# Ledger of designs, part 4: designed miniproteins, single chains, continued (3)

Each design is a single chain, and the fold is of that chain. pLDDT is the mean over its residues in the fold that is shown.

## One batch from the design tools (miniprotein)

Design m8113
Fold by ESMFold2-Fast:
Structure m8113 (fold): chain A 60 residues (1-60)
Amino acid sequence: SKEEAEKHYEEGLKALDEGNYEEAVRHFTKAFHLYYENGDLEKAAEALRLASEAAQKLVE
């Protein structure tokens, strides 16, 4: 659901703020899938971008 997508998106933002990059990647990836399935392509793209940014932090 859209509500579930938004919940994962918010959890991803919280994980990023806390420096929990692995958790952030998981939550943003889940949010991407849920937004995509609900046809919210703009939010899906945003979640994917944030997942990529969090993943980049793991290799820096």
Scores: mean pLDDT 86

Design m8114
Fold by ESMFold2-Fast:
Structure m8114 (fold): chain A 89 residues (1-89)
Amino acid sequence: MSLEEEIAASMALMGLSVAILAAERAGDEELAARLRELLERFVEAVEAGDLERAAEVLEEAARLAREAGDEEGARLFELNARNLRELAE
């Protein structure tokens, strides 16, 4: 993994972690559980070097955030997914 890939993956991981914490604090246990599953799949994809799969996981996280009314979080996940797709090219 390049330094640029490591930074992009770390930023996305932080975003997922913050989203999980926000869902837990809001009492949305279902959203928190779904985001934890996405975090696990994201880490697996990154460790496998599959940045396209990692981006797909973030796009799914963006959809969940938007459904929960978190447009800002959704936009950040979409930005991180785009960054990972560009690095995969």
Scores: mean pLDDT 85

Design m8115
Fold by ESMFold2-Fast:
Structure m8115 (fold): chain A 74 residues (1-74)
Amino acid sequence: SSAEALREDAEALDALLPDVPEEARPLLRELAELARETAEAIEAGDWEKARELAARARELALRLAEVLGLEYEP
């Protein structure tokens, strides 16, 4: 399910925390939390909220890529 995939994504992001620079960790933590919140919104049937949270997660992913000096491919 989409909610299950998002929770797995959040766990994967949490697993990356020790391997990223200190400056990137707050953004990575926020991205993981947004993935969990999006999963919760999907499970609640709140698709409008899920879409809004997903858009915020994409914005954070772009900022995280910039902080890490990585080229972001969606």
Scores: mean pLDDT 80

Design m8116
Fold by ESMFold2-Fast:
Structure m8116 (fold): chain A 83 residues (1-83)
Amino acid sequence: MKEELIKKAEELIKEAEEKLKEAVKLIKEGKPKEEIEKLLEEALKKAEEAARYAREAENEELLIEAEILASFARMGLWVVKKE
Protein backbone atom coordinates (compact mmCIF):
# COMPACT_ATOMS: atom_id res chain seq x y z
CA MET A 1 0.00 0.00 0.00
CA LYS A 2 2.67 2.58 1.00
CA GLU A 3 4.75 1.73 -2.11
CA GLU A 4 1.64 2.28 -4.30
CA LEU A 5 1.12 5.74 -2.73
CA ILE A 6 4.79 6.59 -3.41
CA LYS A 7 4.42 5.51 -7.08
CA LYS A 8 1.25 7.63 -7.47
CA ALA A 9 2.98 10.66 -5.91
CA GLU A 10 6.03 10.22 -8.21
CA GLU A 11 3.78 9.90 -11.30
CA LEU A 12 1.79 13.03 -10.38
CA ILE A 13 5.03 14.95 -9.67
CA LYS A 14 6.30 14.04 -13.17
CA GLU A 15 2.99 15.09 -14.75
CA ALA A 16 3.00 18.41 -12.84
CA GLU A 17 6.62 19.06 -13.89
CA GLU A 18 5.77 18.35 -17.56
CA LYS A 19 2.81 20.78 -17.40
CA LEU A 20 5.05 23.46 -15.81
CA LYS A 21 7.69 22.97 -18.54
CA GLU A 22 5.00 23.34 -21.24
CA ALA A 23 3.66 26.51 -19.53
CA VAL A 24 7.20 28.03 -19.50
CA LYS A 25 7.55 27.16 -23.21
CA LEU A 26 4.24 28.91 -24.01
CA ILE A 27 5.35 31.98 -22.00
CA LYS A 28 8.62 32.17 -24.00
CA GLU A 29 6.66 31.83 -27.28
CA GLY A 30 4.22 34.63 -26.24
CA LYS A 31 1.18 32.34 -26.40
CA PRO A 32 -2.26 33.45 -25.12
CA LYS A 33 -2.66 33.95 -21.36
CA GLU A 34 -5.61 31.51 -21.32
CA GLU A 35 -3.48 28.59 -22.64
CA ILE A 36 -0.72 29.26 -20.09
CA GLU A 37 -3.26 29.61 -17.24
CA LYS A 38 -4.87 26.24 -18.12
CA LEU A 39 -1.49 24.43 -17.97
CA LEU A 40 -0.58 26.11 -14.67
CA GLU A 41 -3.96 25.17 -13.15
CA GLU A 42 -3.47 21.54 -14.29
CA ALA A 43 0.08 21.53 -12.85
CA LEU A 44 -1.17 22.92 -9.51
CA LYS A 45 -3.94 20.29 -9.28
CA LYS A 46 -1.49 17.44 -9.97
CA ALA A 47 1.11 18.85 -7.53
CA GLU A 48 -1.50 19.20 -4.73
CA GLU A 49 -2.71 15.62 -5.37
CA ALA A 50 0.93 14.40 -5.29
CA ALA A 51 1.44 16.18 -1.94
CA ARG A 52 -1.63 14.38 -0.54
CA TYR A 53 -0.29 10.95 -1.60
CA ALA A 54 3.19 11.82 -0.26
CA ARG A 55 1.68 12.72 3.15
CA GLU A 56 -0.27 9.45 3.25
CA ALA A 57 2.95 7.57 2.36
CA GLU A 58 4.89 9.57 5.01
CA ASN A 59 7.50 10.41 2.36
CA GLU A 60 8.95 13.81 3.29
CA GLU A 61 11.15 14.11 0.17
CA LEU A 62 8.22 13.61 -2.24
CA LEU A 63 6.09 15.97 -0.13
CA ILE A 64 8.75 18.70 -0.42
CA GLU A 65 9.04 18.15 -4.20
CA ALA A 66 5.25 18.29 -4.65
CA GLU A 67 4.92 21.47 -2.53
CA ILE A 68 7.74 23.19 -4.47
CA LEU A 69 5.94 22.40 -7.76
CA ALA A 70 2.62 23.64 -6.31
CA SER A 71 4.33 26.89 -5.21
CA PHE A 72 5.79 27.43 -8.71
CA ALA A 73 2.34 26.85 -10.26
CA ARG A 74 0.72 29.31 -7.82
CA MET A 75 3.37 31.97 -8.54
CA GLY A 76 2.92 31.42 -12.28
CA LEU A 77 -0.86 31.83 -11.97
CA TRP A 78 -0.39 35.02 -9.91
CA VAL A 79 1.91 36.50 -12.60
CA VAL A 80 -0.35 35.44 -15.53
CA LYS A 81 -3.59 36.69 -13.84
CA LYS A 82 -2.00 40.03 -12.86
CA GLU A 83 -4.12 42.94 -14.10
Scores: mean pLDDT 85

Design m8117
Fold by ESMFold2-Fast:
Structure m8117 (fold): chain A 70 residues (1-70)
Amino acid sequence: EPVTLDASKETIEEFIKDLEEAIKKETDEEERIQLTALLEVLKLVLENPELPIEKLSEIAKEIIEKLKKE
């Protein structure tokens, strides 16, 4: 059964701002990579609210792997 999060664009935008501030203050490189990946996923949700959760998970994992390997 499909489950949709009732998150408004405003709520996602606020979360993005909070994550950007957390990233700026984060000194641990692994944590910064995780937060950056989450930020990118939230930006995708904001642009594509219909995007399935499975696809978002795959994208997040790919971003984390790219950031770690550079």
Scores: mean pLDDT 71

Design m8118
Fold by ESMFold2-Fast:
Structure m8118 (fold): chain A 110 residues (1-110)
Amino acid sequence: SREELLRAVEELRRYLEELKRKIEKGELSAEELALELARAAARLQAVADALTDLPEELRDALLAQADRLAALAVEAVRRGEVSPELREEILATLDEAIETLEEAARYLRE
C-alpha cells in the first residue's frame, strides 16, 4: 500500500540519519563504515525498485545515490582508512539521499 511504502521511505531516511550521526562522531572503523554504506546502498536500491509510482527523475536520483554509496564503500575497503576527504564525500552523498527520500515521502503523502 501507499502507507507501507511511505513507512519504508521514512524508516530508511531515519536509518541514513543515524548512519550520518555515527560517521560524524567517528564511531565506525573503515571496515564497519564500508559494510554500513553497502547496506545503505542496497536499501536505497530496494526502495527505488519498490516505488514504481515515483517520478522517473526521483527514482533515478535514488539509484544514482545507491551507486555512489556502493562505490564509496569499495573505496573505504581499498584505502583501509577514512580520510577527511572520503568522509566529506560520504556525508554529502548521505545528505543528498536523505533529501531525495524526504521528497519521495512528500510525493507519497499527496
Scores: mean pLDDT 88

Design m8119
Fold by ESMFold2-Fast:
Structure m8119 (fold): chain A 87 residues (1-87)
Amino acid sequence: GPADEEKEKLKKELKAYVALAQAATLLATGTPSHQQKAQQLLDSVRPYYPDEVARIQALTDAAALRARAQELLAKADELKAKYEALQ
């Protein structure tokens, strides 16, 4: 029903925003292994959130990447709260 469709949408959005936040955090560390993992995470969400991926890839300094990760985590927390409220 409509509630099940809303739950599935929220689950997909939550997974994407968590992955985006993890990618931004990993890119902020500047290590090659973390950059490779970040790229895998960005590639996994690019088909659904290309603008968010592009925004992260445009960031050139660690402080901006950490700030973006915090914003993405806040969005993920909001989506999680909405998902839990539907149960």
Scores: mean pLDDT 85

Design m8120
Fold by ESMFold2-Fast:
Structure m8120 (fold): chain A 68 residues (1-68)
Amino acid sequence: FKEKLEEVVRDPEKLRELLREELTKLLKEGRYEEAYKVVREAGGLALKEPEVYAENMKAIIDVWREVS
């Protein structure tokens, strides 16, 4: 999954779509620890893309609020 995050982290819309799909799946299955790890990984990767950092962080926060 980390490799998929690295591919989309420069495109906030693709990041939003990927996170919505994965987090919805993990939370429905009760895999809360794995969902939290996905959010942390995405946040860490967003720090490496300063030009789209704010948009990526908004995508991460919005999706987490939507699915949690």
Scores: mean pLDDT 79

Design m8121
Fold by ESMFold2-Fast:
Structure m8121 (fold): chain A 62 residues (1-62)
Amino acid sequence: LDWEALDREVPPLLYLALGHTLEKQGDKEGAIETYEKAIKVAREAGNEDLLKQAEEDLKKVR
């Protein structure tokens, strides 16, 4: 199991998926919080594509 690879890619992607789910359920506040977590993790991982996606999703919600 490659812990470093998972930490770089999977956590931001999981937070994006969770945020989308919360948004569809009408939990706008939960979606905002989850997208902010995705942004932090993507930034720490240096994943610019996921960072940009999370920022766009956050902007669309609020």
Scores: mean pLDDT 74

Design m8122
Fold by ESMFold2-Fast:
Structure m8122 (fold): chain A 102 residues (1-102)
Amino acid sequence: SEEEVREKLEKLIELLKEAIEYVRKKDYEKAIELLVEAIRLANETHRLLREAGLATPERVALLDRLEYLLSEAIELVREKDYEKAIEKLEEAIELAEKLLEL
């Protein structure tokens, strides 16, 4: 349902905000764990969008870009480029917020 999609997107935003906090606290293992869970949640959101008949090209493109940014953020944390990792996560939050308004 549209309500279930909204709930998943809100949870995704919360996970991303928590991941940023763990990067700032220098708990990189926990940050990566949260980002892996965020990717799983984004994939589940894709499935729910298809099942609800809400998988518009715009929604799919935004969600694909969001997943790509999360994968980049994980790699940047592993490379110890924490500032760029946070920038990618902040961009991912903006995309998730845009998805909520569609």
Scores: mean pLDDT 88

Design m8123
Fold by ESMFold2-Fast:
Structure m8123 (fold): chain A 60 residues (1-60)
Amino acid sequence: EEEEKKEEELLDELQELVSSLSEEQRKEFEEYKIKLLEENKDKNNLELIEIALEKVKELK
């Protein structure tokens, strides 16, 4: 429950940050996200979201 809630909060924050990116930055992030998810199928969702969140912050 708490873990699930935390994942939702982080995902929501990620979505907000992604929407604030430029069109080019957003495209770069989407490509990165797809590759990250495909290559890291063995990682849990929380870890993947945190990695993606850090990437978005770097692109900004």
Scores: mean pLDDT 76

Design m8124
Fold by ESMFold2-Fast:
Structure m8124 (fold): chain A 60 residues (1-60)
Amino acid sequence: LSPTELRAGRLVGEAGDKGISQRELAERLGVSQGTVSRALRGLEARGAVRRDANGRYRPA
C-alpha cells in the first residue's frame, strides 16, 4: 500500500458506518481529490473499502 492508501484506509475505518467523502479525505490528507480517487480505487480493488449509494466510502 502507498502512504496515501494507508492514511485514506485509516480515515475510512475511523468513519465506520457514517462513511467519508472523497472531498473530506482530500481535505484531511492535504492532497488533491485526484490523488485520493487513485488511492480509493486501489483500496476498493483490494476489498478494503466500499462506496455507498451516496458516494461516501465505508470499510468493507
Scores: mean pLDDT 82

Design m8125
Fold by ESMFold2-Fast:
Structure m8125 (fold): chain A 87 residues (1-87)
Amino acid sequence: MDEKELTERLIKQAEEAIKILEEEGKELLEKDPSLQPLVDKIRELIRQAREYIKRAKAGDYLEASEKVLRKIGEAARLLAEAKKKVS
């Protein structure tokens, strides 16, 4: 698999993950508004991930894709901690 093809697959998966993170973050705020600072951090990580997605599409490929995955992973970790507190 070439670098460009791998990057396109990673971007597609990342965009799907971002949608899930945004939806679950919204649900958490509806259940517990005190989680606003944590959800704000998740939203900032998503914003950064989207900027790296733009760079990956522009030719930074693997370097930008690695940063996308790192930011999504951080957001998912914070979301899991918030869910554990609510449930």
Scores: mean pLDDT 82

Design m8126
Fold by ESMFold2-Fast:
Structure m8126 (fold): chain A 122 residues (1-122)
Amino acid sequence: APARVLVVDDSVEALEELAAALRAAGYDVDVAGSPEELLRQLEQRRYDVALIDAVLPDASGAAVIAEVRARRPDIVLVALTGSRSPEVRQRYLDAGADAVVHKPAPFEEILAVVERLLARHA
C-alpha cells in the first residue's frame, strides 16, 4: 500500500499545493489546518509521515511536534519552518522531529527528505 502522509499547515493554498504534489508522487495524503484537526486525524488513521508547519495558530510548533511524538512513537516527523535559526531547528529536533526543512523549499527537497526517512524506517 502507498505510504500515508498527514500534511499540517494553516495556509489553505500551501496545504493544497503540497498535498496535490505528494498525491501525484504516489502518496495517500490527508490534511489538517490546525493542531486540533491534526490530533483528530491521528486518532482516526495511522500515518507513516507527518509534515508539520512549525507556525500554527494558537500553539508552539515544538509543543505540537512533542505531542505527536508522544502519541505516535514510530511516525516520521518533518518540521517545516520559515526560520533559519539553528536554535529553532534544534528545538524541533529535541521535540522529536526526524528532520527540519527551511521554507520556502522546492517540492523535490521535501520529497527527498520524506523518501530518505521512510527508507530508514522500512
Scores: mean pLDDT 83

Design m8127
Fold by ESMFold2-Fast:
Formats: C-alpha cells, sequence, structure tokens
Structure m8127 (fold): chain A 64 residues (1-64)
C-alpha cells in the first residue's frame, strides 16, 4: 500500500539530486509536480527567500 509511494519519493529525490526535470515529470503526474513546485514557492516566500520562491514559480510555469 505505502510501498509504491515510498519508492516514488526515493526516485523523485534522486531525480532532483541529478537535476533531471524530465524524470521528475515522468515519476509524478504533471499536476502533482506543479502542486509541489507551487507549495515550495509559497514556503520559500514565507521563509523570506524571494529568489528561491521566484525559481520555483518559474519551474511550475515550465511544467505547465
Amino acid sequence: AMEAETERAKALEEAFRAGDLDKVVEIYPKEETLKIFRMAAGGAEAAGRPDSAARYRKLAEEVE
């Protein structure tokens, strides 16, 4: 039940480590990847990191 999600989380972390956005979109549906980037942007903005927030918003736009 939880195995598939755990394996996808590991694969996602590996893809981020490699900087492979194509693989990220392949592992998670486009809509889920978009939500992740939007949440990351909001979190970065709340933490006072506007440059990081802008980067995540741009990644979300590229995934659309």
Scores: mean pLDDT 68

Design m8128
Fold by ESMFold2-Fast:
Structure m8128 (fold): chain A 59 residues (1-59)
Amino acid sequence: SAAAEALGRALAAGDLEAAARVVQEATGLSPEQARNAALVARDLGDARAGLQLARWMAA
């Protein structure tokens, strides 16, 4: 998805603030929840898995 690609690019750049904004814009999560999902994506090295977690949290 476009959101997963954008998240992957932000994480590759080491820009956690941009990564969290991508998650927030894609899912509507709070800034805190979006940051947590972005951190998980970073730690897993998997933007798609982090975005799936964020979507689950938003549901």
Scores: mean pLDDT 85

Design m8129
Fold by ESMFold2-Fast:
Structure m8129 (fold): chain A 88 residues (1-88)
Amino acid sequence: MAVETSIKIMEEKAAKGDALAHYMLGNIYLSQGKYDEAIAHYEKAIALDPNSKFTPYAYMNLAVAYRKQGKEEKAEEYLKKSEELFAK
């Protein structure tokens, strides 16, 4: 119930264009093993706010999600993006 309530609130914020809400939804779906949903939300978060403090973590978590799907080349691509942003 509490997790479902949090997801609903974050979905409402995400629908209003809140990049952080998309990032948080990505984290929730990643923890649930819902990798396609996690990827979609992380990509939306990055598109809405590419210069946010969470953006390097979103790329890192995209790499984790793609690796869990067996998409190693995409995982390495996003890991490199995360490393590049952390170097800023």
Scores: mean pLDDT 83

Design m8130
Fold by ESMFold2-Fast:
Structure m8130 (fold): chain A 61 residues (1-61)
Amino acid sequence: MYTGTLAHDLRLSGPQPGVVPAGATFTFDPRSTEATVTADGRQFTVPTAAVLRAAENIREV
């Protein structure tokens, strides 16, 4: 498992459109193409590639 935070706002499209703010935390399994991002008490499923482009402080947990 890996975890990190978003360095800047991430724009989402699809069934949960919106903007996930900078500083939101995320986690992903390297076996998955999807990451879970937590912001404002909500969880979003986002492509791992999109999260990694916006990410900072990535570390293994």
Scores: mean pLDDT 75

Design m8131
Fold by ESMFold2-Fast:
Structure m8131 (fold): chain A 74 residues (1-74)
Amino acid sequence: SLAEALRAVYQAALDLGLSQETANRIVVYVANRLPGETVDPDALVEAVREAGRKFGLPEETIDALAERVRQLLA
């Protein structure tokens, strides 16, 4: 579900040592990019990567964030 995906994004950001403020900004960005309640995993990962770039995260951090989101939803 969208709610489960957004919780995974938030938790992944915290697991990587990002601040609660940054984690929340990423979650809001991702929520605004995803249409409806059914989440396509590829669309989710792309939205996470776009959010990371939008908020100036290093590419290594963006890669780790996307991987951690995939792990939490497996």
Scores: mean pLDDT 84

Design m8132
Fold by ESMFold2-Fast:
Structure m8132 (fold): chain A 68 residues (1-68)
Amino acid sequence: MPTLSRAQALAALDGLLRDGVISEAQAAALRERLADRESITVEEFVALLREAGVPEAVARAAAHDALL
């Protein structure tokens, strides 16, 4: 199962914030959910992004881009 480090997941959130896909409030909430984790699976990261209102296709693309 592909996994993102916390640093990769945070970088993906910064990219989504920069591109206007998520708000600063959404980014802050997502960073808080990642604060106690060393890594996250792609599927769990996609689920967190979808819970924040990001469409699944966009969330999945962001997760896979963070693995590159």
Scores: mean pLDDT 82

Design m8134
Fold by ESMFold2-Fast:
Structure m8134 (fold): chain A 76 residues (1-76)
Amino acid sequence: MEEMLEKARRLARLQAELERLAAELAKTLSPEEIAARPEVQALAAEAEELEAELKSQPEYFEEAFREAQRVLAELR
């Protein structure tokens, strides 16, 4: 369980960082330009990998999802 919770916390931090970076870039760039940025693509790819790992263990997904939501709320 702790391993899944750590992955969930990591995913939440990556999502918060992506949201923050996208919001900052949106002040000067179009959505297409933001999506093309290497730093945005790298963070998005890492988040997708972590989400896939969490979804691969459905027995623990609900608890991991709640932990991710809690951490994301704290970072916002």
Scores: mean pLDDT 76

Design m8135
Fold by ESMFold2-Fast:
Structure m8135 (fold): chain A 53 residues (1-53)
Amino acid sequence: DAVRRGAELALEYIKKYNLTQDEASRIAAEELRLQGLEVSPEAVLRELRRLLK
């Protein structure tokens, strides 16, 4: 699932670079889109927030 992969990548970015959830989700979605996966920052952020509940 590309959205879950994006959320896990965003979580790693938060840990390594001290980014906000919004920033990390945007960067993770952009990286996955460059790999040919269709993922929106909004979908990644929604999944990230679900994982952090």
Scores: mean pLDDT 82

Design m8136
Fold by ESMFold2-Fast:
Structure m8136 (fold): chain A 95 residues (1-95)
Amino acid sequence: LPVSKRELSEEEKAAIEKEIAELEKRIEELDKKIEELERRLRELEERVRERGEETEEERKEKLEIEIEIGVLEIERGVLLTIKERLERILKVAEE
């Protein structure tokens, strides 16, 4: 069956744990960036609503923010997948 139990050295375990910690930090930083962009998008939408009209500049800014959020969400998803894979390797090695 496709899961080979691998005995990891203390050095290998420490290296993987360090990578997991670095990934967690990067994911947290991405979450903060996404939250800031979502706040900016909300503020822009509120300004448009209050004025009752959307300028070309505001429409462009909104699109740019939405694209940036999308890119960061994809990056976050990739980092989560890598983290989960590393955690699985540690768990399999520890029984």
Scores: mean pLDDT 82

Design m8137
Fold by ESMFold2-Fast:
Structure m8137 (fold): chain A 60 residues (1-60)
Amino acid sequence: SEEEKKKLAEEIVELRKKLLESEGLKANPDELEKGKKDLTKKPLEQLKAGLESLKAALQS
């Protein structure tokens, strides 16, 4: 659903921000907003896979 995609896109963007911060990098707010909009255009299955990959990266 559209709502589910938006929720997943927001979670992915938050995890991307955390990953950048863990590397000592600063997240660019404009890039995060662009990324969130681009993510909502992707299939739900790709968003779920992306979220799981980011969660795994943050545990490494």
Scores: mean pLDDT 79

Design m8138
Fold by ESMFold2-Fast:
Structure m8138 (fold): chain A 80 residues (1-80)
Amino acid sequence: SGILDRLKDFYRRALEGAEKLGVKSKEVELWKKLIDTYDNKTEEEFYRAYVDARAELLGLTPEQRERLRKAYDEVIKLRK
């Protein structure tokens, strides 16, 4: 499987561990959103959701988030 499948498995295992321990946090909720996006959306939509989740966790400004989005757009282009 591809890199995204391995990344999804990593977050899925992390989420399972957090749920078993009863951990509830903003980060855990973002992991759930990322896994759902990957299961139900395109690779490009997954990367978009990932950027948004990371920007929210880091408290990035709109300008910083736009720079992060552009960086991931370049990564996506390299895969086409």
Scores: mean pLDDT 68

Design m8139
Fold by ESMFold2-Fast:
Structure m8139 (fold): chain A 62 residues (1-62)
Amino acid sequence: MKDRERGEELSEKGVEYAEKGDLSKAASYASAGAIISMSSGDNETAKEVIKRVDEAIKKSLE
């Protein structure tokens, strides 16, 4: 439960940085969120973290 909330926090920060064009921070937050979620066995949250940040990065590049 705690790691899931942490993963969601990190995904939101990753999206925020990606929208601002800070791709390095966006990638760092996505990686941290995915690692935390995976270490707790929550692969669905890890996938969501990566997907949200990836979508935000793609939007910033369009």
Scores: mean pLDDT 73

Design m8140
Fold by ESMFold2-Fast:
Structure m8140 (fold): chain A 89 residues (1-89)
Amino acid sequence: TEELIKELEKEAEESKDNKEKAALYAQIGGLYKSLGKYEEAIKYYEKAIKLDPENFIAWEKLAEAYKAAGKEEKAKEAYKKAEEIYEKF
């Protein structure tokens, strides 16, 4: 898992496509969450939404990471953002 994270980080840094970078950062966030490293997961999901702010799935993943970290109010705000974006579709 840690080797995969390093590989994905390298791919994200080498990518010139913001949506591809965002997807790679979201994958890294998911792997950190699986390891129980919620602060790292939050950091990478924040990177993903900065590059692709209309990705409601990334906002949902950020909310899940906040909830796992015990940050209930931030999780609620992130879920609300995901819903607002989803309603545009």
Scores: mean pLDDT 84

Design m8141
Fold by ESMFold2-Fast:
Structure m8141 (fold): chain A 55 residues (1-55)
Amino acid sequence: SKAKELEEKGEEYYKEGDLEKAAEYYEQAATEYARAGDVERASELNEKALQLRAE
């Protein structure tokens, strides 16, 4: 799914140390999970993105 692809991109950037890009992709993945009705996963990814931006 698109949500999973965006989440995987976020994880790749996180592993590379690009926290800003990781947060952007987690936010995009959260939007797609929310559209698919997976509000729990969307919430988790938004929280993760906020933590990365708080660096």
Scores: mean pLDDT 85

Design m8143
Fold by ESMFold2-Fast:
Structure m8143 (fold): chain A 60 residues (1-60)
Amino acid sequence: MEKLRELITEHLREKGYSEESIREAVEFVEGFSRGLNLELSEEQALALAETVAEINDSYK
């Protein structure tokens, strides 16, 4: 989880998402994986995080 959290944060920051959107995306992915007790690949976690960040940014 910790490595994945850092990876997501760095990836989204490089893509230019806001700090708030990054935080919300990380929290969502962490909660999703934990709640479902599923092993998410790095690729799957990044894709999910990007989707959440885009939704948050589009609202603003």
Scores: mean pLDDT 76

Design m8144
Fold by ESMFold2-Fast:
Structure m8144 (fold): chain A 70 residues (1-70)
Amino acid sequence: MMENWARFQKEAEPYAKKAEEAIAAGDFEKAKEYVEKIGKIAIENGMPKEKVEEALEIDRKVLAEMEAAA
């Protein structure tokens, strides 16, 4: 479990940073791409698909609300 988490963090970190930069720039299309990529990395590292999809649904909703407010 801990090894998979460490691997996930290392693989996802560049995309998490890019997603934050995209949000700061108002590029919500790129932010959505990076969030979806992080979800795929989580599944590839053994995280349950159901839990990853629950997290992605929340992230998609938050990004849509930010985009509507921008």
Scores: mean pLDDT 79

Design m8145
Fold by ESMFold2-Fast:
Structure m8145 (fold): chain A 78 residues (1-78)
Amino acid sequence: SLIEQAKEYLEKAKQNLEKAVEYYKSGDREKAIEYFKEALRYAAQAFSLADMNPEAESLGKEALELYRKAKELIEKIK
């Protein structure tokens, strides 16, 4: 289902965000930016899929918040 796909993309977004933060803390700025961009991409996909279903409102909200967070972190690192 679209809801299940949105959940999978949101999980991937969270995993990539965690990896990005780990690389940033270890001083690997280049890899941190790559993983933040991946998190942004997956969060956008999750939001798009969740936005099409009223039952997925909480998933859409979480995906949008993660998208905004990843975008802010990319701008701070650049």
Scores: mean pLDDT 84

Design m8146
Fold by ESMFold2-Fast:
Structure m8146 (fold): chain A 104 residues (1-104)
Amino acid sequence: SKADELLRKGLEYLKNGDYDKAIEYFEQAIKLDPNNADAYVGLAEAYLKKGEFEKALSYAQKAIEIDPNNPKAYLVLADIYEQLGKTEEAEKWRKKAEELGAKP
């Protein structure tokens, strides 16, 4: 779909460190498909990389609300808590991601 194409472009910019372009593409993907949990994961990761932790948490939580079985949402949530120095909370969400099929 067009939303999947925009998601793919967002992930490509995210991988290359262009977080602002990644955000633009993920926001466009969400406009076409508001239930695209992976696009919210992408927004959470991009905002985490920018150090905008409140936005990162909000988008990670939104991804979990849409798809509670998506291990990627729990991985980015764990990474956010790790950056905040909340090691026990980070470990909790990393284990949840592993239970859902993420690699340890």
Scores: mean pLDDT 90

Design m8147
Fold by ESMFold2-Fast:
Structure m8147 (fold): chain A 69 residues (1-69)
Amino acid sequence: ALEEIEKAIEAIKKGDVAEALKYLREALEDPNLSEEAKEEIRKAAGALINGDYEKAIEELEKAKEIEEE
């Protein structure tokens, strides 16, 4: 999950929305990921679809914090 979140952030920074969404889907498939982290990833996916890349990165950084704790 953590590595997929990091790859998603990198993809967003490159403007590759399709690649970012792929990594977010892979992160959400991790059974060890907390529901709090999953919620932030879902918010990030929504922000990406709306073209709000800054918000997407912010939500993914929150998901990383939750996962690292």
Scores: mean pLDDT 81

Design m8148
Fold by ESMFold2-Fast:
Structure m8148 (fold): chain A 64 residues (1-64)
Amino acid sequence: MESKLVAELVGLVLLAIGHLLDGNREEAIKALEEALKIARELVEKGAGTEEDVERIEKRLKEVK
């Protein structure tokens, strides 16, 4: 079950990087916000770490 959420998280992070390379900051922010929600859900399910959440939060702060 958690494997699908992990795949979605990775996909959203890659999508955000793609948007940043294309200059689409607003779309990158949206993708990172969705990735952050999934990362937090993974932590609640015991399949993620607070370190992963902190990395996404840091990236989101850098692009805002």
Scores: mean pLDDT 79

Design m8149
Fold by ESMFold2-Fast:
Structure m8149 (fold): chain A 61 residues (1-61)
Amino acid sequence: MKDKLIKEGKKLLEKAIEYIKQGDYEKAAELAIKAFNLFHKAGDDKGVEEGQRRIAEATGS
């Protein structure tokens, strides 16, 4: 169960990074937030940290 959440979170982070590169920060933020939530549910502290970082990049926080 946890492994599936982590895999899905990683895929969403990859897409969020692609949208950041394209300048589509709204879609990037949505995907990064979804990834963050999946990592949080999985108890993946490293994934949570990466998700927070990508949210900050997308939102300019």
Scores: mean pLDDT 83

